Designed miniproteins, single chains, continued (5). Designs and how they scored, part 45

Each design is a single chain, and the fold is of that chain. pLDDT is the mean over its residues in the fold that is shown.

## One batch from the design tools (miniprotein)

Design m17543
Fold by ESMFold2-Fast:
Structure m17543 (fold): chain A 96 residues (1-96)
Amino acid sequence: SLKEQAKKAIESGIKDVENRIEELRKLATEAREKGYDEVAKVLQEAIDRANELLEKSRKALEEGKYDEAIRYVTEALSVADEGFAKAEELRKKIEE
């Protein structure tokens, strides 16, 4: 019961990370099209770090290390959210 609940929570978290990475990629493309190189760089660094953590989470899940998988998912979500926030602050400063 608890093991199946943990697996489903991790799988849901992985999907949430994948969705955030897709949104970061869309914003990075838009930033590049506008010539906002620093915004694009911040978004790309967030994408790269979130992908690294996502792969670690998948490996931990496959090895039955659910606590590690949850920690990596949580860190990946945090990295993505911080990337969005920092990119938005930089974009606003450029457009002011």
Scores: mean pLDDT 89

Design m17544
Fold by ESMFold2-Fast:
Structure m17544 (fold): chain A 78 residues (1-78)
Amino acid sequence: GPIRVYDPLTDRYFEVSSLDELLAVMEELSRRYREAQKLTPEQRKEIAEFRHQLYKAGVPKEEIDKKVKELEEKFLKE
């Protein structure tokens, strides 16, 4: 069956069908995890709540991801 990779930042699984896809997903998850470690627990909670509010408001995933990235960059500048 497909290989499943757990993403603790989004509480989701990625399904991949090849070693190349697995390596790409692992590198992306490692990068996102390293970036998340630069934020305080309080900032991470605020980002998670903001993402959830946008999801409930019916905002498209691409727009949610963009707005979340802008909020993360704002926190990292302080």
Scores: mean pLDDT 74

Design m17545
Fold by ESMFold2-Fast:
Structure m17545 (fold): chain A 91 residues (1-91)
Amino acid sequence: AEAAAEEVRRRVRAAGEALAKAHPEFADEIRADLEALAERAVEAIRRGDSQELATLAQGLERASQQAESWGVPEAAAELRAAARLLAEAAA
């Protein structure tokens, strides 16, 4: 559980940094939003909350598509990988 939680936190933070670098005008807002999302995901993993994990996995897939549309494929890849880890934890 802790290994999965740390991997999700790392990937979501990496996505936040890539997005912030690509869009410096929104950097603080992006970092805050992605950090809040990472902590929410970590708590859901630790609690074993399958419904929350499934909801967050869908949210991260949506965020990955948005990152692609904003021209940040590295952020999209990190968010997609995090979504897969959350979906696996939900099962």
Scores: mean pLDDT 86

Design m17546
Fold by ESMFold2-Fast:
Order: sequence, then structure tokens, then C-alpha cells
Structure m17546 (fold): chain A 88 residues (1-88)
Amino acid sequence: MSEELLKIIREGLENGSPEALERAGEAARKLYENKDEKSQLEAQLLLGKRLIELAKKLIAEGIEVENAEKFLKEAEELIKKLEEELKK
């Protein structure tokens, strides 16, 4: 169950269409309801990495994001911490 939800999240983030992202969001909500902490951490990593990627793309395209440099640094540090927790 949780692995199927993680697959939907991953595929939705890779596809990037509004419909695929909506399905990924719904799958993330169901994963949270399952109280599977490891799968929740994996979902947070997938979502966080995608948000960082999108933020970098928007900055590169000249779209101004307030405190973008600070946001990216803090977000990348959080992702590293989540990856370390998943290794345990």
C-alpha cells in the first residue's frame, strides 16, 4: 500500500502535469493517514527535492523569489537530514 502511494508520488512529480501533481498530492495525504513514518519521510524527500528543482528553474528563468537563496540552503539541509533518517 505505502509503496504504491510512493510510486504514484514519484511518477506524478516526474510527469509534472497539473493532473499528475494533483494525484501525487492525494497519494501523499493517504500516505500520511497510514502513519507509516518511513514512507512519510520518503514522500517528504520526493516533494522537497521537486520543490528545490522548481525553485532553481524559476530563479534561472529570472522569476524573483523572495529570500530564494536562504530558502534553497535551508531546504537542501532539511533534505540531507531526511536522507540520513531514511538510512537508519
Scores: mean pLDDT 70

Design m17547
Fold by ESMFold2-Fast:
Structure m17547 (fold): chain A 81 residues (1-81)
Amino acid sequence: MLSEEEARERIREAVEEALRRLKEIEEDPSLSQEEKARRKNEVFRELMRRLQRIADEAGLSLEEMLALAREVTREVEEELR
C-alpha cells in the first residue's frame, strides 16, 4: 500500500500533468470551443481515474483523496505563478 506521503506525491504529479494539458488546450487558437470542451473533459476523466487508483492503493476514502487533491492543486497553481 502507498503511504499518505507517496499518495500525495502521485496526486501532485497527476494534477501537474492535468493542469499543463488544460493550459495547452485553452491556449490553442486552432481549437473550437466545442473541441476545447471535449479535450478538457477527457483530461478530467483521466485525472479522476488516476486519483481513484491512487486512493485505492493508499487506502484513502474518496473524501480524503478529494481533500488532498484540492490542497495539492492549490500548491501547484501557486508554484506556476
Scores: mean pLDDT 80

Design m17548
Fold by ESMFold2-Fast:
Structure m17548 (fold): chain A 98 residues (1-98)
Amino acid sequence: STNEELLKKVEELLKSRKYTEEEAREAEEFLREVQAIADEYMAKGDVAALEAALRELVAERGLPEAWLDMALGKEEGLDALAELAAIAKQKLEREKKK
């Protein structure tokens, strides 16, 4: 699957869960960052550096470990996308309370 296919699956998941446009946009922004990191390190052939960079991104964003598995192309990709949608919603609610 391509990175564009992953973005389309996020859009479908968010629509099925009745998420807002802002929540969908935030999820898409995160996936774009993952794609940029993957493209950079895959071009260099440095898989260990790729894994380290993705782990750092996930930790900085406070995301579940399943996000790392999704970014590395593991079977939990759809579950990780569902977790992202839930996190995007929680983050939006936190911003709303400011």
Scores: mean pLDDT 60

Design m17549
Fold by ESMFold2-Fast:
Structure m17549 (fold): chain A 55 residues (1-55)
Amino acid sequence: MDELLAQLRKDIKDEKKRQELFVQLAEAAGLSRAEAESSPSKQVGGMLRLMAERI
């Protein structure tokens, strides 16, 4: 049980930090923060590549 909680905390923190990075990149590329936050990290990666072409 404790190991699962520790893993979840690490995964959640890592995912949130990853999402924050992607949100910042998406905002720099011209996306709104709300749009970037609504997309899953995996999909945001694809969108960021497309948006980077506009920069």
Scores: mean pLDDT 61

Design m17550
Fold by ESMFold2-Fast:
Structure m17550 (fold): chain A 100 residues (1-100)
Amino acid sequence: SDLDELARLMGVPRSTVSRLLSLSPEELAELAKEALEKGDLERALLLGQVLRYKYEHEPDEEKKKEYERAIEEVEKAYKEFMEKHREEYEKLAEELEAKL
């Protein structure tokens, strides 16, 4: 049920969610950062949601801290990605203005 709900919320196949749920917090954070570096925002957001889901359902407080650190790393990378895209957008606007 929860897997089906998460798959619907993320707009991905249930098999994709199941595979991602088997990964460690460190692996999920690395994949999310890699997705951001490749400009795949949808994949990065999916990986962030999987991390949050695992955090919320983790009964071990020490493991929960590992998920919290992974989430913070992904959120930092996301903010850096948004700043980089601002610069790319400004450059595109400048190039378009030069053609008008």
Scores: mean pLDDT 77

Design m17551
Fold by ESMFold2-Fast:
Structure m17551 (fold): chain A 58 residues (1-58)
Amino acid sequence: MTNEEKIRLVVEHLETDPERARAAIASLDEEGKQALRALINAGVLTPEQRARLREMLA
């Protein structure tokens, strides 16, 4: 599974399956984690999605 596929899985399952989202984040390499942090800052996610992703990345 590519970093792009993992990031998609995180966003899709963020509300419905948070454990699956966390597992996908944990499996990201540093490049994938940086891409996810960039997505958080891009303004395309809801405030709730941004807050939850920041929590999971901490």
Scores: mean pLDDT 78

Design m17552
Fold by ESMFold2-Fast:
Structure m17552 (fold): chain A 90 residues (1-90)
Amino acid sequence: MAQLASQIAQEARPKIYELMKENGIPYNGGVVDAAVTYAVGVALGEDPDVLAQMEKGLRSMLLSNGASQEQADKVIAGVREIGRELGKKL
């Protein structure tokens, strides 16, 4: 369990970095960490209520980091897709 989560996090991190760069979001380590946590939760099929709280936290951090609602929506959708793709490899 723990090793699998760590592997997914390592694979998700560079993809999330590129996703943020593509959407014009400035680098912020806390935002990247929140996004990686959300992607891991999606990949492992975490409880929907837990995923909703992770998404809410990530959205709040993105907006606080100067993202628009449109940028936040695109980043969250992209992080969710990264999580789904990594989950298919399990």
Scores: mean pLDDT 84

Design m17553
Fold by ESMFold2-Fast:
Structure m17553 (fold): chain A 86 residues (1-86)
Amino acid sequence: MELGRELGEQLVAVYEQLAAAKSEAERDAIQAAAKPLAEQLLELQKKGDLEALRAALEVVYEAVEKKTKESLPEEERERAFEEALK
């Protein structure tokens, strides 16, 4: 679970940077810097480490909900997890 939590925290940091970006060029630069993180998530998916992926997504959704002050319904949250883990 350590790896999943760590990746989740890194995803939150990337999301915060993207939210602060004022242009598409800044967003593209942030996404390019996040490629190693995306590759790590894909490796977990290929290995079938769904527990670690779910832990990472849980951290991200909790942080997004807190920052945006918008709650996702549990059904929508679970659907997003299932879609990301396919």
Scores: mean pLDDT 70

Design m17554
Fold by ESMFold2-Fast:
Structure m17554 (fold): chain A 83 residues (1-83)
Amino acid sequence: TDELLAEYGKALKEAAEAARAGDYEKAAEAVAKALEVAAQLAASGEEVTPSEETLAAAAEVDAALASDPELAEAAKKAVAKKL
């Protein structure tokens, strides 16, 4: 599922960049997309290893969500809209 791995990495990078820019709406949407793609990867049953770049982006997004409650609430709302 190379396309899903690429989409996951892209969504995490977009979330990290948007969070750095203070664009909470865009960051929240990118986080929601990353979670959606992660669920699809899990459902595929395929053994996948995220790239070093993807892991770095995930760590940056996690730190941003932990430090900014406004971003965390926006991400929560974006995820709820997709479910």
Scores: mean pLDDT 74

Design m17555
Fold by ESMFold2-Fast:
Structure m17555 (fold): chain A 68 residues (1-68)
Amino acid sequence: MHKAALDEILELAAKEAELPHASPIARTIGTMFRILHEASEEVRAALKPEALELVEKWRKTMEEVEKK
């Protein structure tokens, strides 16, 4: 059903945000989701539902990390 690979990468990026090591993959994925989250509502409306779901999951992950 869902984007198992992308979901796994997103969770890895979230974990690495709290770990003292730099992963190019985690940084790249985080940057991509940040761009999508900051995109205009018109652009986001044109995205597939699955893409919006991933952006929302990333947003919640970042919100949780920032609280710490």
Scores: mean pLDDT 57

Design m17556
Fold by ESMFold2-Fast:
Structure m17556 (fold): chain A 80 residues (1-80)
Amino acid sequence: GEKEMEEQADKFGEALTNGDYEAAREQGEKMAKEAKTEEAAKEILEQAKKLVEAAEKGDVDEALEYSIKLNEAMQKSKEK
């Protein structure tokens, strides 16, 4: 549900901040499972993976871009 997705999103952000990219990927998969449609789930998973990869590389600008796209994908999932 919506609250469960927000809780997983918080854990995802914590994992990224701690440099635990394996935990971040796992939380991204859990966020995708909370999506109402398969299309939204795939979009959330793709943006979460790209965000983790950008953070792992230390590309702050790319990480911010994918963070915005991930938030948009999550919002679209909630509104349907």
Scores: mean pLDDT 79

Design m17557
Fold by ESMFold2-Fast:
Structure m17557 (fold): chain A 120 residues (1-120)
Amino acid sequence: SVEEELDELEARVQKAMIELIKNGASKEAVLRVLDELIELARFVLEHVTDPELQKEALYRIATALQKVAEMLKDKDPELAERVQKAIDEISKALNDPSLTPKQQAELTLKILEELRKEVE
């Protein structure tokens, strides 16, 4: 089911976040978290048709990025600022009443993919 796949993708994000903490926010660990968030956002865009379920998943992505930014503040403040900018852009998209749920998911995915390129 869509709900079971969302639970599995969220579990993969949580696993990547645990590795990020263990690795002291290494570049490789940050990229792993971003890869899992991109897969979650892509799944939401392609398979989630319920607006409430879609919105919750996209807000969970923003929440995970906020934790990444907090871990990076001391080790890599410039990368923390780039992650915070991505969070601000996602939050703006999710709170924009002119955007459809599909457009909110499309923008979230695009923002995550651009952030990943900046980290590489």
Scores: mean pLDDT 88

Design m17558
Fold by ESMFold2-Fast:
Structure m17558 (fold): chain A 101 residues (1-101)
Amino acid sequence: SMEQYKALAQRYKAEVEEITAELRENHPEATRVLALLDEIIAILDEAIKTGDFDSALERISALADQAVDELRAQGLTKEAARVELALGSFETAYRAMQVAD
């Protein structure tokens, strides 16, 4: 249902917001990654409002992959793994909901 997609997106948004806040505190120099994560949050807000989750998922996946690559390039392997795990969990749950519909 639309309510389940919105609830899933809200949970993922909260997780990305937590990751972004911790990264901003511990690694404020990671400005490009912070901008990518802020863009993911903005896309999630739009998707929650419009119900267009298919388009949002493609955009979020691309941005999250960029953030993971940038974090790994900077030696922030733990932070990269956290972003990757959060996206993977969201994508797995989203695809499960699509199959159930």
Scores: mean pLDDT 88

Design m17559
Fold by ESMFold2-Fast:
Structure m17559 (fold): chain A 82 residues (1-82)
Amino acid sequence: MKELEELGQKAADMAKALRKALKEGKLVAESIPYLDKLIKHLDNQAKKAAEAGDTKSTEKLKEAREVVKEAKKEAEKKKKEE
Protein backbone atom coordinates (compact mmCIF):
# COMPACT_ATOMS: atom_id res chain seq x y z
CA MET A 1 0.00 0.00 0.00
CA LYS A 2 2.61 2.61 1.05
CA GLU A 3 4.89 1.34 -1.75
CA LEU A 4 2.21 2.13 -4.38
CA GLU A 5 1.59 5.60 -2.88
CA GLU A 6 5.33 6.38 -2.90
CA LEU A 7 5.61 5.03 -6.45
CA GLY A 8 2.70 7.24 -7.56
CA GLN A 9 4.42 10.32 -6.14
CA LYS A 10 7.77 9.38 -7.71
CA ALA A 11 5.99 8.82 -11.04
CA ALA A 12 4.42 12.31 -10.84
CA ASP A 13 7.82 13.88 -10.03
CA MET A 14 9.43 11.94 -12.89
CA ALA A 15 6.69 13.04 -15.33
CA LYS A 16 7.29 16.68 -14.33
CA ALA A 17 11.05 16.31 -14.87
CA LEU A 18 10.49 14.64 -18.26
CA ARG A 19 8.08 17.40 -19.37
CA LYS A 20 10.77 19.95 -18.50
CA ALA A 21 13.45 17.98 -20.41
CA LEU A 22 11.08 17.64 -23.39
CA LYS A 23 10.32 21.40 -23.37
CA GLU A 24 14.06 22.24 -23.17
CA GLY A 25 14.90 19.82 -26.02
CA LYS A 26 17.32 17.84 -23.83
CA LEU A 27 16.00 14.41 -24.82
CA VAL A 28 18.47 12.48 -26.99
CA ALA A 29 18.42 9.18 -28.91
CA GLU A 30 20.66 7.64 -26.20
CA SER A 31 17.71 8.03 -23.78
CA ILE A 32 15.47 5.61 -25.75
CA PRO A 33 16.54 2.36 -23.96
CA TYR A 34 16.01 3.98 -20.53
CA LEU A 35 12.61 5.36 -21.56
CA ASP A 36 11.59 1.88 -22.81
CA LYS A 37 12.47 0.30 -19.46
CA LEU A 38 10.61 3.08 -17.64
CA ILE A 39 7.44 2.60 -19.75
CA LYS A 40 7.45 -1.14 -18.97
CA HIS A 41 8.02 -0.49 -15.26
CA LEU A 42 5.19 2.08 -15.06
CA ASP A 43 2.81 -0.21 -16.99
CA ASN A 44 3.49 -3.10 -14.58
CA GLN A 45 3.01 -0.86 -11.52
CA ALA A 46 -0.23 0.61 -12.92
CA LYS A 47 -1.60 -2.93 -13.38
CA LYS A 48 -0.72 -3.79 -9.77
CA ALA A 49 -2.34 -0.59 -8.46
CA ALA A 50 -5.49 -1.30 -10.51
CA GLU A 51 -5.65 -4.88 -9.14
CA ALA A 52 -5.35 -3.44 -5.59
CA GLY A 53 -8.25 -1.03 -6.29
CA ASP A 54 -6.02 2.06 -5.91
CA THR A 55 -7.63 4.26 -8.56
CA LYS A 56 -5.63 7.41 -7.68
CA SER A 57 -2.23 5.69 -7.93
CA THR A 58 -3.33 3.92 -11.12
CA GLU A 59 -4.27 7.26 -12.73
CA LYS A 60 -0.96 8.90 -11.69
CA LEU A 61 1.05 5.94 -13.03
CA LYS A 62 -0.88 5.96 -16.35
CA GLU A 63 -0.32 9.73 -16.74
CA ALA A 64 3.41 9.29 -16.05
CA ARG A 65 3.55 6.45 -18.60
CA GLU A 66 2.00 8.68 -21.29
CA VAL A 67 4.55 11.43 -20.56
CA VAL A 68 7.42 8.91 -20.86
CA LYS A 69 5.87 7.60 -24.11
CA GLU A 70 5.79 11.15 -25.56
CA ALA A 71 9.39 11.71 -24.43
CA LYS A 72 10.39 8.50 -26.25
CA LYS A 73 8.66 9.71 -29.46
CA GLU A 74 10.64 12.97 -29.35
CA ALA A 75 13.92 11.10 -28.74
CA GLU A 76 13.11 8.79 -31.69
CA LYS A 77 12.42 11.83 -33.92
CA LYS A 78 15.83 13.29 -33.06
CA LYS A 79 17.49 9.95 -33.86
CA LYS A 80 15.82 9.87 -37.32
CA GLU A 81 16.75 13.51 -38.04
CA GLU A 82 20.43 12.96 -37.15
Scores: mean pLDDT 74

Design m17560
Fold by ESMFold2-Fast:
Parts: C-alpha cells; structure tokens; sequence
Structure m17560 (fold): chain A 94 residues (1-94)
C-alpha cells in the first residue's frame, strides 16, 4: 500500500492544479474528486512513512488554501474538510 498511497498523492497533486481552473464547474468537480482521493489516502496513513505523511499534509494544506479563496461556499466548505484532514495527518508525525 506504500505504492498505492504514492499514487493517491500524485493524483491529488494533479487535481490541485485543476482547482485553479477558470471554469467553476471544473473547480467543483476537481474539489469533489480531491476530497474522495484524500479520504482514501487517510485510510492508508497507519502504514505510511513519515515522509509520505508529510507530503500528504502539504498537498492537503495547499489545496485548502486554493479553495478558501474561491467565492463558491461549497468549495470553501471543502477547504475546511481538507484542513481537518491535514491536521489529523500532521498529528501522526508527532
């Protein structure tokens, strides 16, 4: 599952770029797909390396910062979920 988590982190990095799309519908779809991928990544955390957890936290925090700036309240709500996920994952580094 180390390889599986790596793939999920890569997919999240790709979806993060789509969050800056000029099309509101593309941003909404990207946010939904990123949240789904993040949830799957969270399930793999107990077997993850410290380096993988750190990278997951970084992509979650970066995606949340992008979504917080979006005028769509649904995307702002998604940012709050991603922030909570990042906080949970970060605690595993301590």
Amino acid sequence: SEEELEKLIEEMEEKKEELESPDPEERKKAAQELLKTALKALELLPSASKEQIKRLVEVLEEAAEILKKDPDPELQAAAKVLESMAEYARELLE
Scores: mean pLDDT 86

Design m17561
Fold by ESMFold2-Fast:
Parts: structure tokens; C-alpha cells; sequence
Structure m17561 (fold): chain A 100 residues (1-100)
């Protein structure tokens, strides 16, 4: 449903935002981003093709962020997480407009 899709996207955005703003351990950052990816994968199942493409873009950005966290490149990981959040904000805005 549209409401379930909105909640999944918002939950994923919250997890990614916590990683972006908070001083967490590498393990905690990876676990939060892994949860965000899982939530976005579930959201993708209920999305139309255009939104599915945007959700897949956000998933790939978060996967790359995890890779850079594992490599110790926190600056690159932060940039990728920020870009994923921007994509998720576009998706959330589109979904909110559809809920009218």
C-alpha cells in the first residue's frame, strides 16, 4: 500500500540520517545502513518502475557507503550516505504528493 511504502522509505531515511549525523562505531553504522537497505528493498516491491529505479539508486549508494566504512574512508562513506538521503528525500516527496 502507499502508506506502507511511505513508512518504509521514511524508516530507511531515519536509519541513514542517524549514520550521517551521529558519532557511531563502524559496526553500528554498517548495521544501520544494512537495515536501511532491507527497508528500501521491501519498499521497492510495492513501488512503480520510476520509484523502483530511484529506490535502487539509493540502495546502491548505501551499499557503496558500507564498502567505504569497511575500508576506513569515513569521508567518502559520509558523502555517499548524504547522496542516498537526497535521493530518498526525492522519493518521499513524490510519495507524499501521491497520498493527496
Amino acid sequence: SLSELILLVLAAAIEAHIVYTEDLSKEEKIKLLERAIELLREASKGADPELQKKLEEAIELLKKAIEYIEKGDMEKARELTKEALRVLMEVATALERRAR
Scores: mean pLDDT 86

Design m17562
Fold by ESMFold2-Fast:
Structure m17562 (fold): chain A 92 residues (1-92)
Amino acid sequence: EEEKKIELIKKAIRYYALSKLVGEGTRQKYEELADKYLEEAFGKDVTPEELEKIREKIRKYADEVYHKATVERMPKEEIDKFIEEKAKELLK
């Protein structure tokens, strides 16, 4: 159960980060996908207010991922580890 929730959170972080790298039309689709994965992970377990707080944290993690990928030029393997760490942190 927790493993499946972590995978959905990882997808949400990745799609929010990817939305910053693509054109406007694709950006909206990626943001919608990220929101959908987030709702699948938490929507039935938390209040709308709690979900918005979680979304804020995930968007912040996505910003960090974008910075690491584009500014720091971090390898994909290290970025993937960072995403997994943040997904696990969010559940604690």
Scores: mean pLDDT 82

Design m17563
Fold by ESMFold2-Fast:
Structure m17563 (fold): chain A 78 residues (1-78)
Amino acid sequence: SKMLEQALKDAELALEQAKTSTTIEGLIGAVLRGIGAAFDAGLATGKKIPKTGEKDEIPAMDKASEAVKTALEKLKSL
């Protein structure tokens, strides 16, 4: 799915930004990008009923979640 592929790319960029940013603005940007990627991944997944063997691998959602968590932990440390 094109939306899921786009969400994965956005999530990867958000995670990179979260890991590399040292400013409040950069970290907030990573959070917002991560949230957007998670919504896109959720929307794309929600359009299809998953077959009963493949429910646990949404790389876009995993990376988006990690990006948000990483950025929030860094924000708490600033």
Scores: mean pLDDT 76

Design m17564
Fold by ESMFold2-Fast:
Structure m17564 (fold): chain A 76 residues (1-76)
Amino acid sequence: DKDVELVEILKKQLIDLGVDEEVANDLEEEIIRLIKEGVSLAEALRKAAEIAKTKYKDELAARALKRAAESLEEEE
């Protein structure tokens, strides 16, 4: 629930940063799928960052998602 809300916020932030809306939507769906399969939010974000880089060639999305994953693994 709260993880899904955070992913929706991240999607909006990606779009605001200039990521294509279709790419951001696909990445959101992949992250939510991974979370529902029992993957941690941080690991799901790291996997989505690799998908952004390799499948979509979107370095901006990849960097933003990797940063979000790293912040979740560190004390805020």
Scores: mean pLDDT 81

Design m17565
Fold by ESMFold2-Fast:
Structure m17565 (fold): chain A 120 residues (1-120)
Amino acid sequence: SRSLLVLIEAAIRSLQDAIRDLDKALEALERGDVDAARRHLRDALTHAQSALLHATRAAELDPRFQPVVDLTEEAIRHTQEAIRRLERGDVDGAREHAQRALEYAQKALELAQKLLEELR
C-alpha cells in the first residue's frame, strides 16, 4: 500500500540520519571531543526514535518489518548506554556502545531497503 511505502521511506531516512550522527559521534570520541560526541549521540537517539516510530507502524501493516523494529530498538538501547557512559566519564565504554548502535542501525537500514525493493 502507499501508506506502507511512505512509512518505510520515512524509517529509512531516519535510520540514515541516525547512522550519520553515530559516525560523527565516533569521530568526536576519537578526537577526544566529549561535548561534540554527546550532542551527536543525542541527535542519533532522536533520529533512531523517529525510525522506530515509522518502523513500528510499518510492522503493524506488514509483519515482515518486525526485524527492522527489533534492530532499531537495539540501536536505541546501545545509543542510550553510550550517552550514560559519557556522563560517567567512560569514553571507552561510550565508544564501544556507539559502535554497536551503528552496527544495529546499519543492519536495520539494509533490511528496510531490501524489504522496500521487494514491495516495488
Scores: mean pLDDT 93

Design m17566
Fold by ESMFold2-Fast:
Structure m17566 (fold): chain A 79 residues (1-79)
Amino acid sequence: AMKKFDYRVELTPEGRAALAALTDEQREKVYQAVVKAANEAKPDMDSREVAQKIADALRKAIEEATGRPVEARVVPAGE
């Protein structure tokens, strides 16, 4: 069963545009960085802490792929 998270990761409009402009290969690298960050989360971490690690990994991966600084933030799910 999939667990619903209390928090989600949101990119700024500029960050979303940067992600959309990536090649399929660059997008795959970003995806792998996010998956790695999620898998490295400890079992006792709260959902906000997990979301923050994912946000940091997403931001860094996009910045490395594009050479452009981007912002990613943790927001409550359902907003």
Scores: mean pLDDT 74

Design m17567
Fold by ESMFold2-Fast:
Structure m17567 (fold): chain A 75 residues (1-75)
Amino acid sequence: MLTLEDVEAARERIEGLIAFLERNRDVEGLERLIEQIDELIEWIRNSDQPAEVKRYAIEKLEEARRRAERVLEEL
């Protein structure tokens, strides 16, 4: 079962990966990351996790997705 700590750890890893891909101007990497975030959101939405954890996780992943999209637009 996912915890809020698991969600925060995943968000930190995604944020670090966005920064890494931005620094390396890796357009393909950013596109793949956005796809992976979309897949993860869908998986969480369909999983048997507590509703509060699902809402928090999806919210944080949508925030990270928007950030990755902005970075991609600037490259």
Scores: mean pLDDT 84

Design m17568
Fold by ESMFold2-Fast:
Structure m17568 (fold): chain A 81 residues (1-81)
Amino acid sequence: SKTKELYEEIAELYEKLPKEYQEKLEELAEKYEPAILEKVKSIKDDKEKLELQKKILEIIKEAVENKDIEKAEKKLEELIK
């Protein structure tokens, strides 16, 4: 599954990050996770739910790759709007 592959890629990239960026990603997760979970639960169509989950994982992957937490936060805000 693409979702599993994205999780594995993110995990590998995360382990290679400086602790400062790991802490920032943890803060981002704590801030947005409740709103994301509510949004995902509100979607009844499985395809739309998977597409949203994939977009979230892609945003996190970009943040890890580019060390751009601020850009990731803005993209997450747009998704949960």
Scores: mean pLDDT 77

Design m17569
Fold by ESMFold2-Fast:
Structure m17569 (fold): chain A 76 residues (1-76)
Amino acid sequence: MIEELEREVRELLAKGREGEALARSFLEGMRVSGVLDGLSEEEARELVIRRLEEKLASGDPAAQEQLRAAIEELKK
């Protein structure tokens, strides 16, 4: 499972789909942390989006463009 996700993220980056790659990496990171345990796929997505929105609001300017791209991808 982890090897499959690593391959997918690598393929997305190779294709220039950075927003989708970042969204998948962030979702996987939160899953590994246990934060998403017991949540449905939709609930997990909503929580990830909320966490990214909170990071965007907290004002790290260097990350804002990538955070926006990831949020946009997760909302699809």
Scores: mean pLDDT 69

Design m17570
Fold by ESMFold2-Fast:
Structure m17570 (fold): chain A 98 residues (1-98)
Amino acid sequence: SAFEKVQEAIEALRKGDLDRAYELAVEAIKEDPTDPLAANLLSRIADEYEKRGDYEKAIELYQLAAEVYKKLGRTQEADELNKRAEEIKKKYGVKPKK
């Protein structure tokens, strides 16, 4: 279930397994695209990818979290995450994966 995937993703993030946390969080959003906890988790995973220099994954996850917040009517949070993604693109010349 989406809830179980969110819980497993939180555990993976605590253990520093970003790739596992990414996989589970993305699957959770596919099952429930309006979960605010999953949106928050995606942005936290994005922060960790950004710290490690994986700017493409960071951009992807910030944009995914922004779409969830937008669906929830939380437009300010969505705009902030989209601006963060745009800033990373400008600073590092990253082309996000399609």
Scores: mean pLDDT 84

Design m17571
Fold by ESMFold2-Fast:
Structure m17571 (fold): chain A 79 residues (1-79)
Amino acid sequence: KKKVSDIIEQLLNIIPGAKVKIEGVNENDEVSISGFSYVSDKELVLFLENGGKITLTTNNDITKEQKEAISNLIIDLNK
């Protein structure tokens, strides 16, 4: 498990400038990621084991390369 703030920082390294919205958790909480989905090419939602979620919204489309990096990051964060 990792802090929400650490997860956000690592995601922002892949999609810099994204707007972040946190629901059902605080930045200092330690969490595991239960899943994620792309609501659109500009919006990623991470679902957390405790029922919270993190939403990242971009001005530019998230590229396939960025999506691959995000998938690899989430695997690493959960293992």
Scores: mean pLDDT 84

Design m17572
Fold by ESMFold2-Fast:
Structure m17572 (fold): chain A 100 residues (1-100)
Amino acid sequence: SMEEEIRAIEREAMEAFSAAKTPEELLAVFKRLVTEAVERGLEEAASRIVLALLLHMSRKQVPREEQIAILEEAAEYLRSLGLEELAEALRQQVADLRAA
């Protein structure tokens, strides 16, 4: 089903993020997965990858300043791919983190 396919993409993203050892590796994995989703015409899957990144950082209690740096670079990458709404969502998440 479509729901099972979306859940499988989310699980794959979560596993890939969990395997990353540095912020640089995490961003490289994120950029690769988002690009693959866009190239396959699965732009909605990019939203699930973004949510998986946010959930991963929350669960691992990534330091606030590191989260902000990761999300700012992720947002710029999403914007470069024309994913404006997802980029703005990450910009808002950065604003919320700065306000906390």
Scores: mean pLDDT 85

Design m17573
Fold by ESMFold2-Fast:
Structure m17573 (fold): chain A 115 residues (1-115)
Amino acid sequence: SRAEELKKKATEILKKASNETIEKALDVIIELLKNEKDLSEVKSSMTPEEQETALGLIALINAFFEEGLENKESAEEISKKVKEFMLELGFPEELAEKAGEAAKLHYELAQKALA
């Protein structure tokens, strides 16, 4: 599926990144989402390495968003799945929680935009 392809690509990108780079990328994504800004704006605020990492995180968020819509999941359920996925890949709890927060914010913003 497209979601499985996005998860695979995201995993390859994230495994190459340092925990520090992932945290910086997540903080930028969360800030953009909290300010209801387009995720395309990540490119203007990041180094090339951070941009690639951010694209990997965005792919992961989109994969779980697409699956969540198909399965009629809540923002909380999608957030939990993203957190569990990050933990399974061996990332620290703090990064997994931020990834879950980003996925929740993305889902809530998408629902608001369609209202």
Scores: mean pLDDT 84

Design m17574
Fold by ESMFold2-Fast:
Structure m17574 (fold): chain A 91 residues (1-91)
Amino acid sequence: SMKELEEEYEKEKKKIEEEYERLLKLIEEAERRARKELEEELKRNPETPEEERKLREKIIEEITESFRRMAESIKELALKNLEKKYEEALK
């Protein structure tokens, strides 16, 4: 039964890691789309000040970084909850 509990723990841990990787890929795709949209908008408005371009690029960077931090927090919470469940099952 201990081996079965360990196998279930590893299976659930893998699911958490796969979900985290999936979230990171979605964030990367969203960042890529946002940067492409910005580039296309700047091509339509070539008179856009450099400072405005930098600000908009910085906003994309900060939003993307915020989502990455959120994804990491979700992963950490899920792993912590899984570990507590495993420890409780061993008692």
Scores: mean pLDDT 87

Design m17575
Fold by ESMFold2-Fast:
Structure m17575 (fold): chain A 110 residues (1-110)
Amino acid sequence: MAAEKAAEYAEKAGKYANEAAKANIEGGGDPVHASAAGMSGAGAYAGSRIARRQGTKQGAEDAALSAEGAAKTAELAAKGGKGEGQKKAKEYAKKAEEYAKKAEEAAREA
């Protein structure tokens, strides 16, 4: 249960990091930060799949760490840019951070 929840939250953190990357591109922000957020989001997704397969505390902790990385890169992608793209990037970065924290809590309970 706890490892599965950590995986679910890590997957959501990765999803929002990817959406922050897309919003950054739309807003004309730093493309390097967008690339980093997209790659970290993919990493969180991969980590979530491994955690679900293993069902271990270590897998849950690894997924939570990947989610934290995705949230940090999403925050960077939310800097700069303008208009609707910047607003969306900030909103998605905040959601990525929220789910990364939930993944960490779930991993602790695993």
Scores: mean pLDDT 84

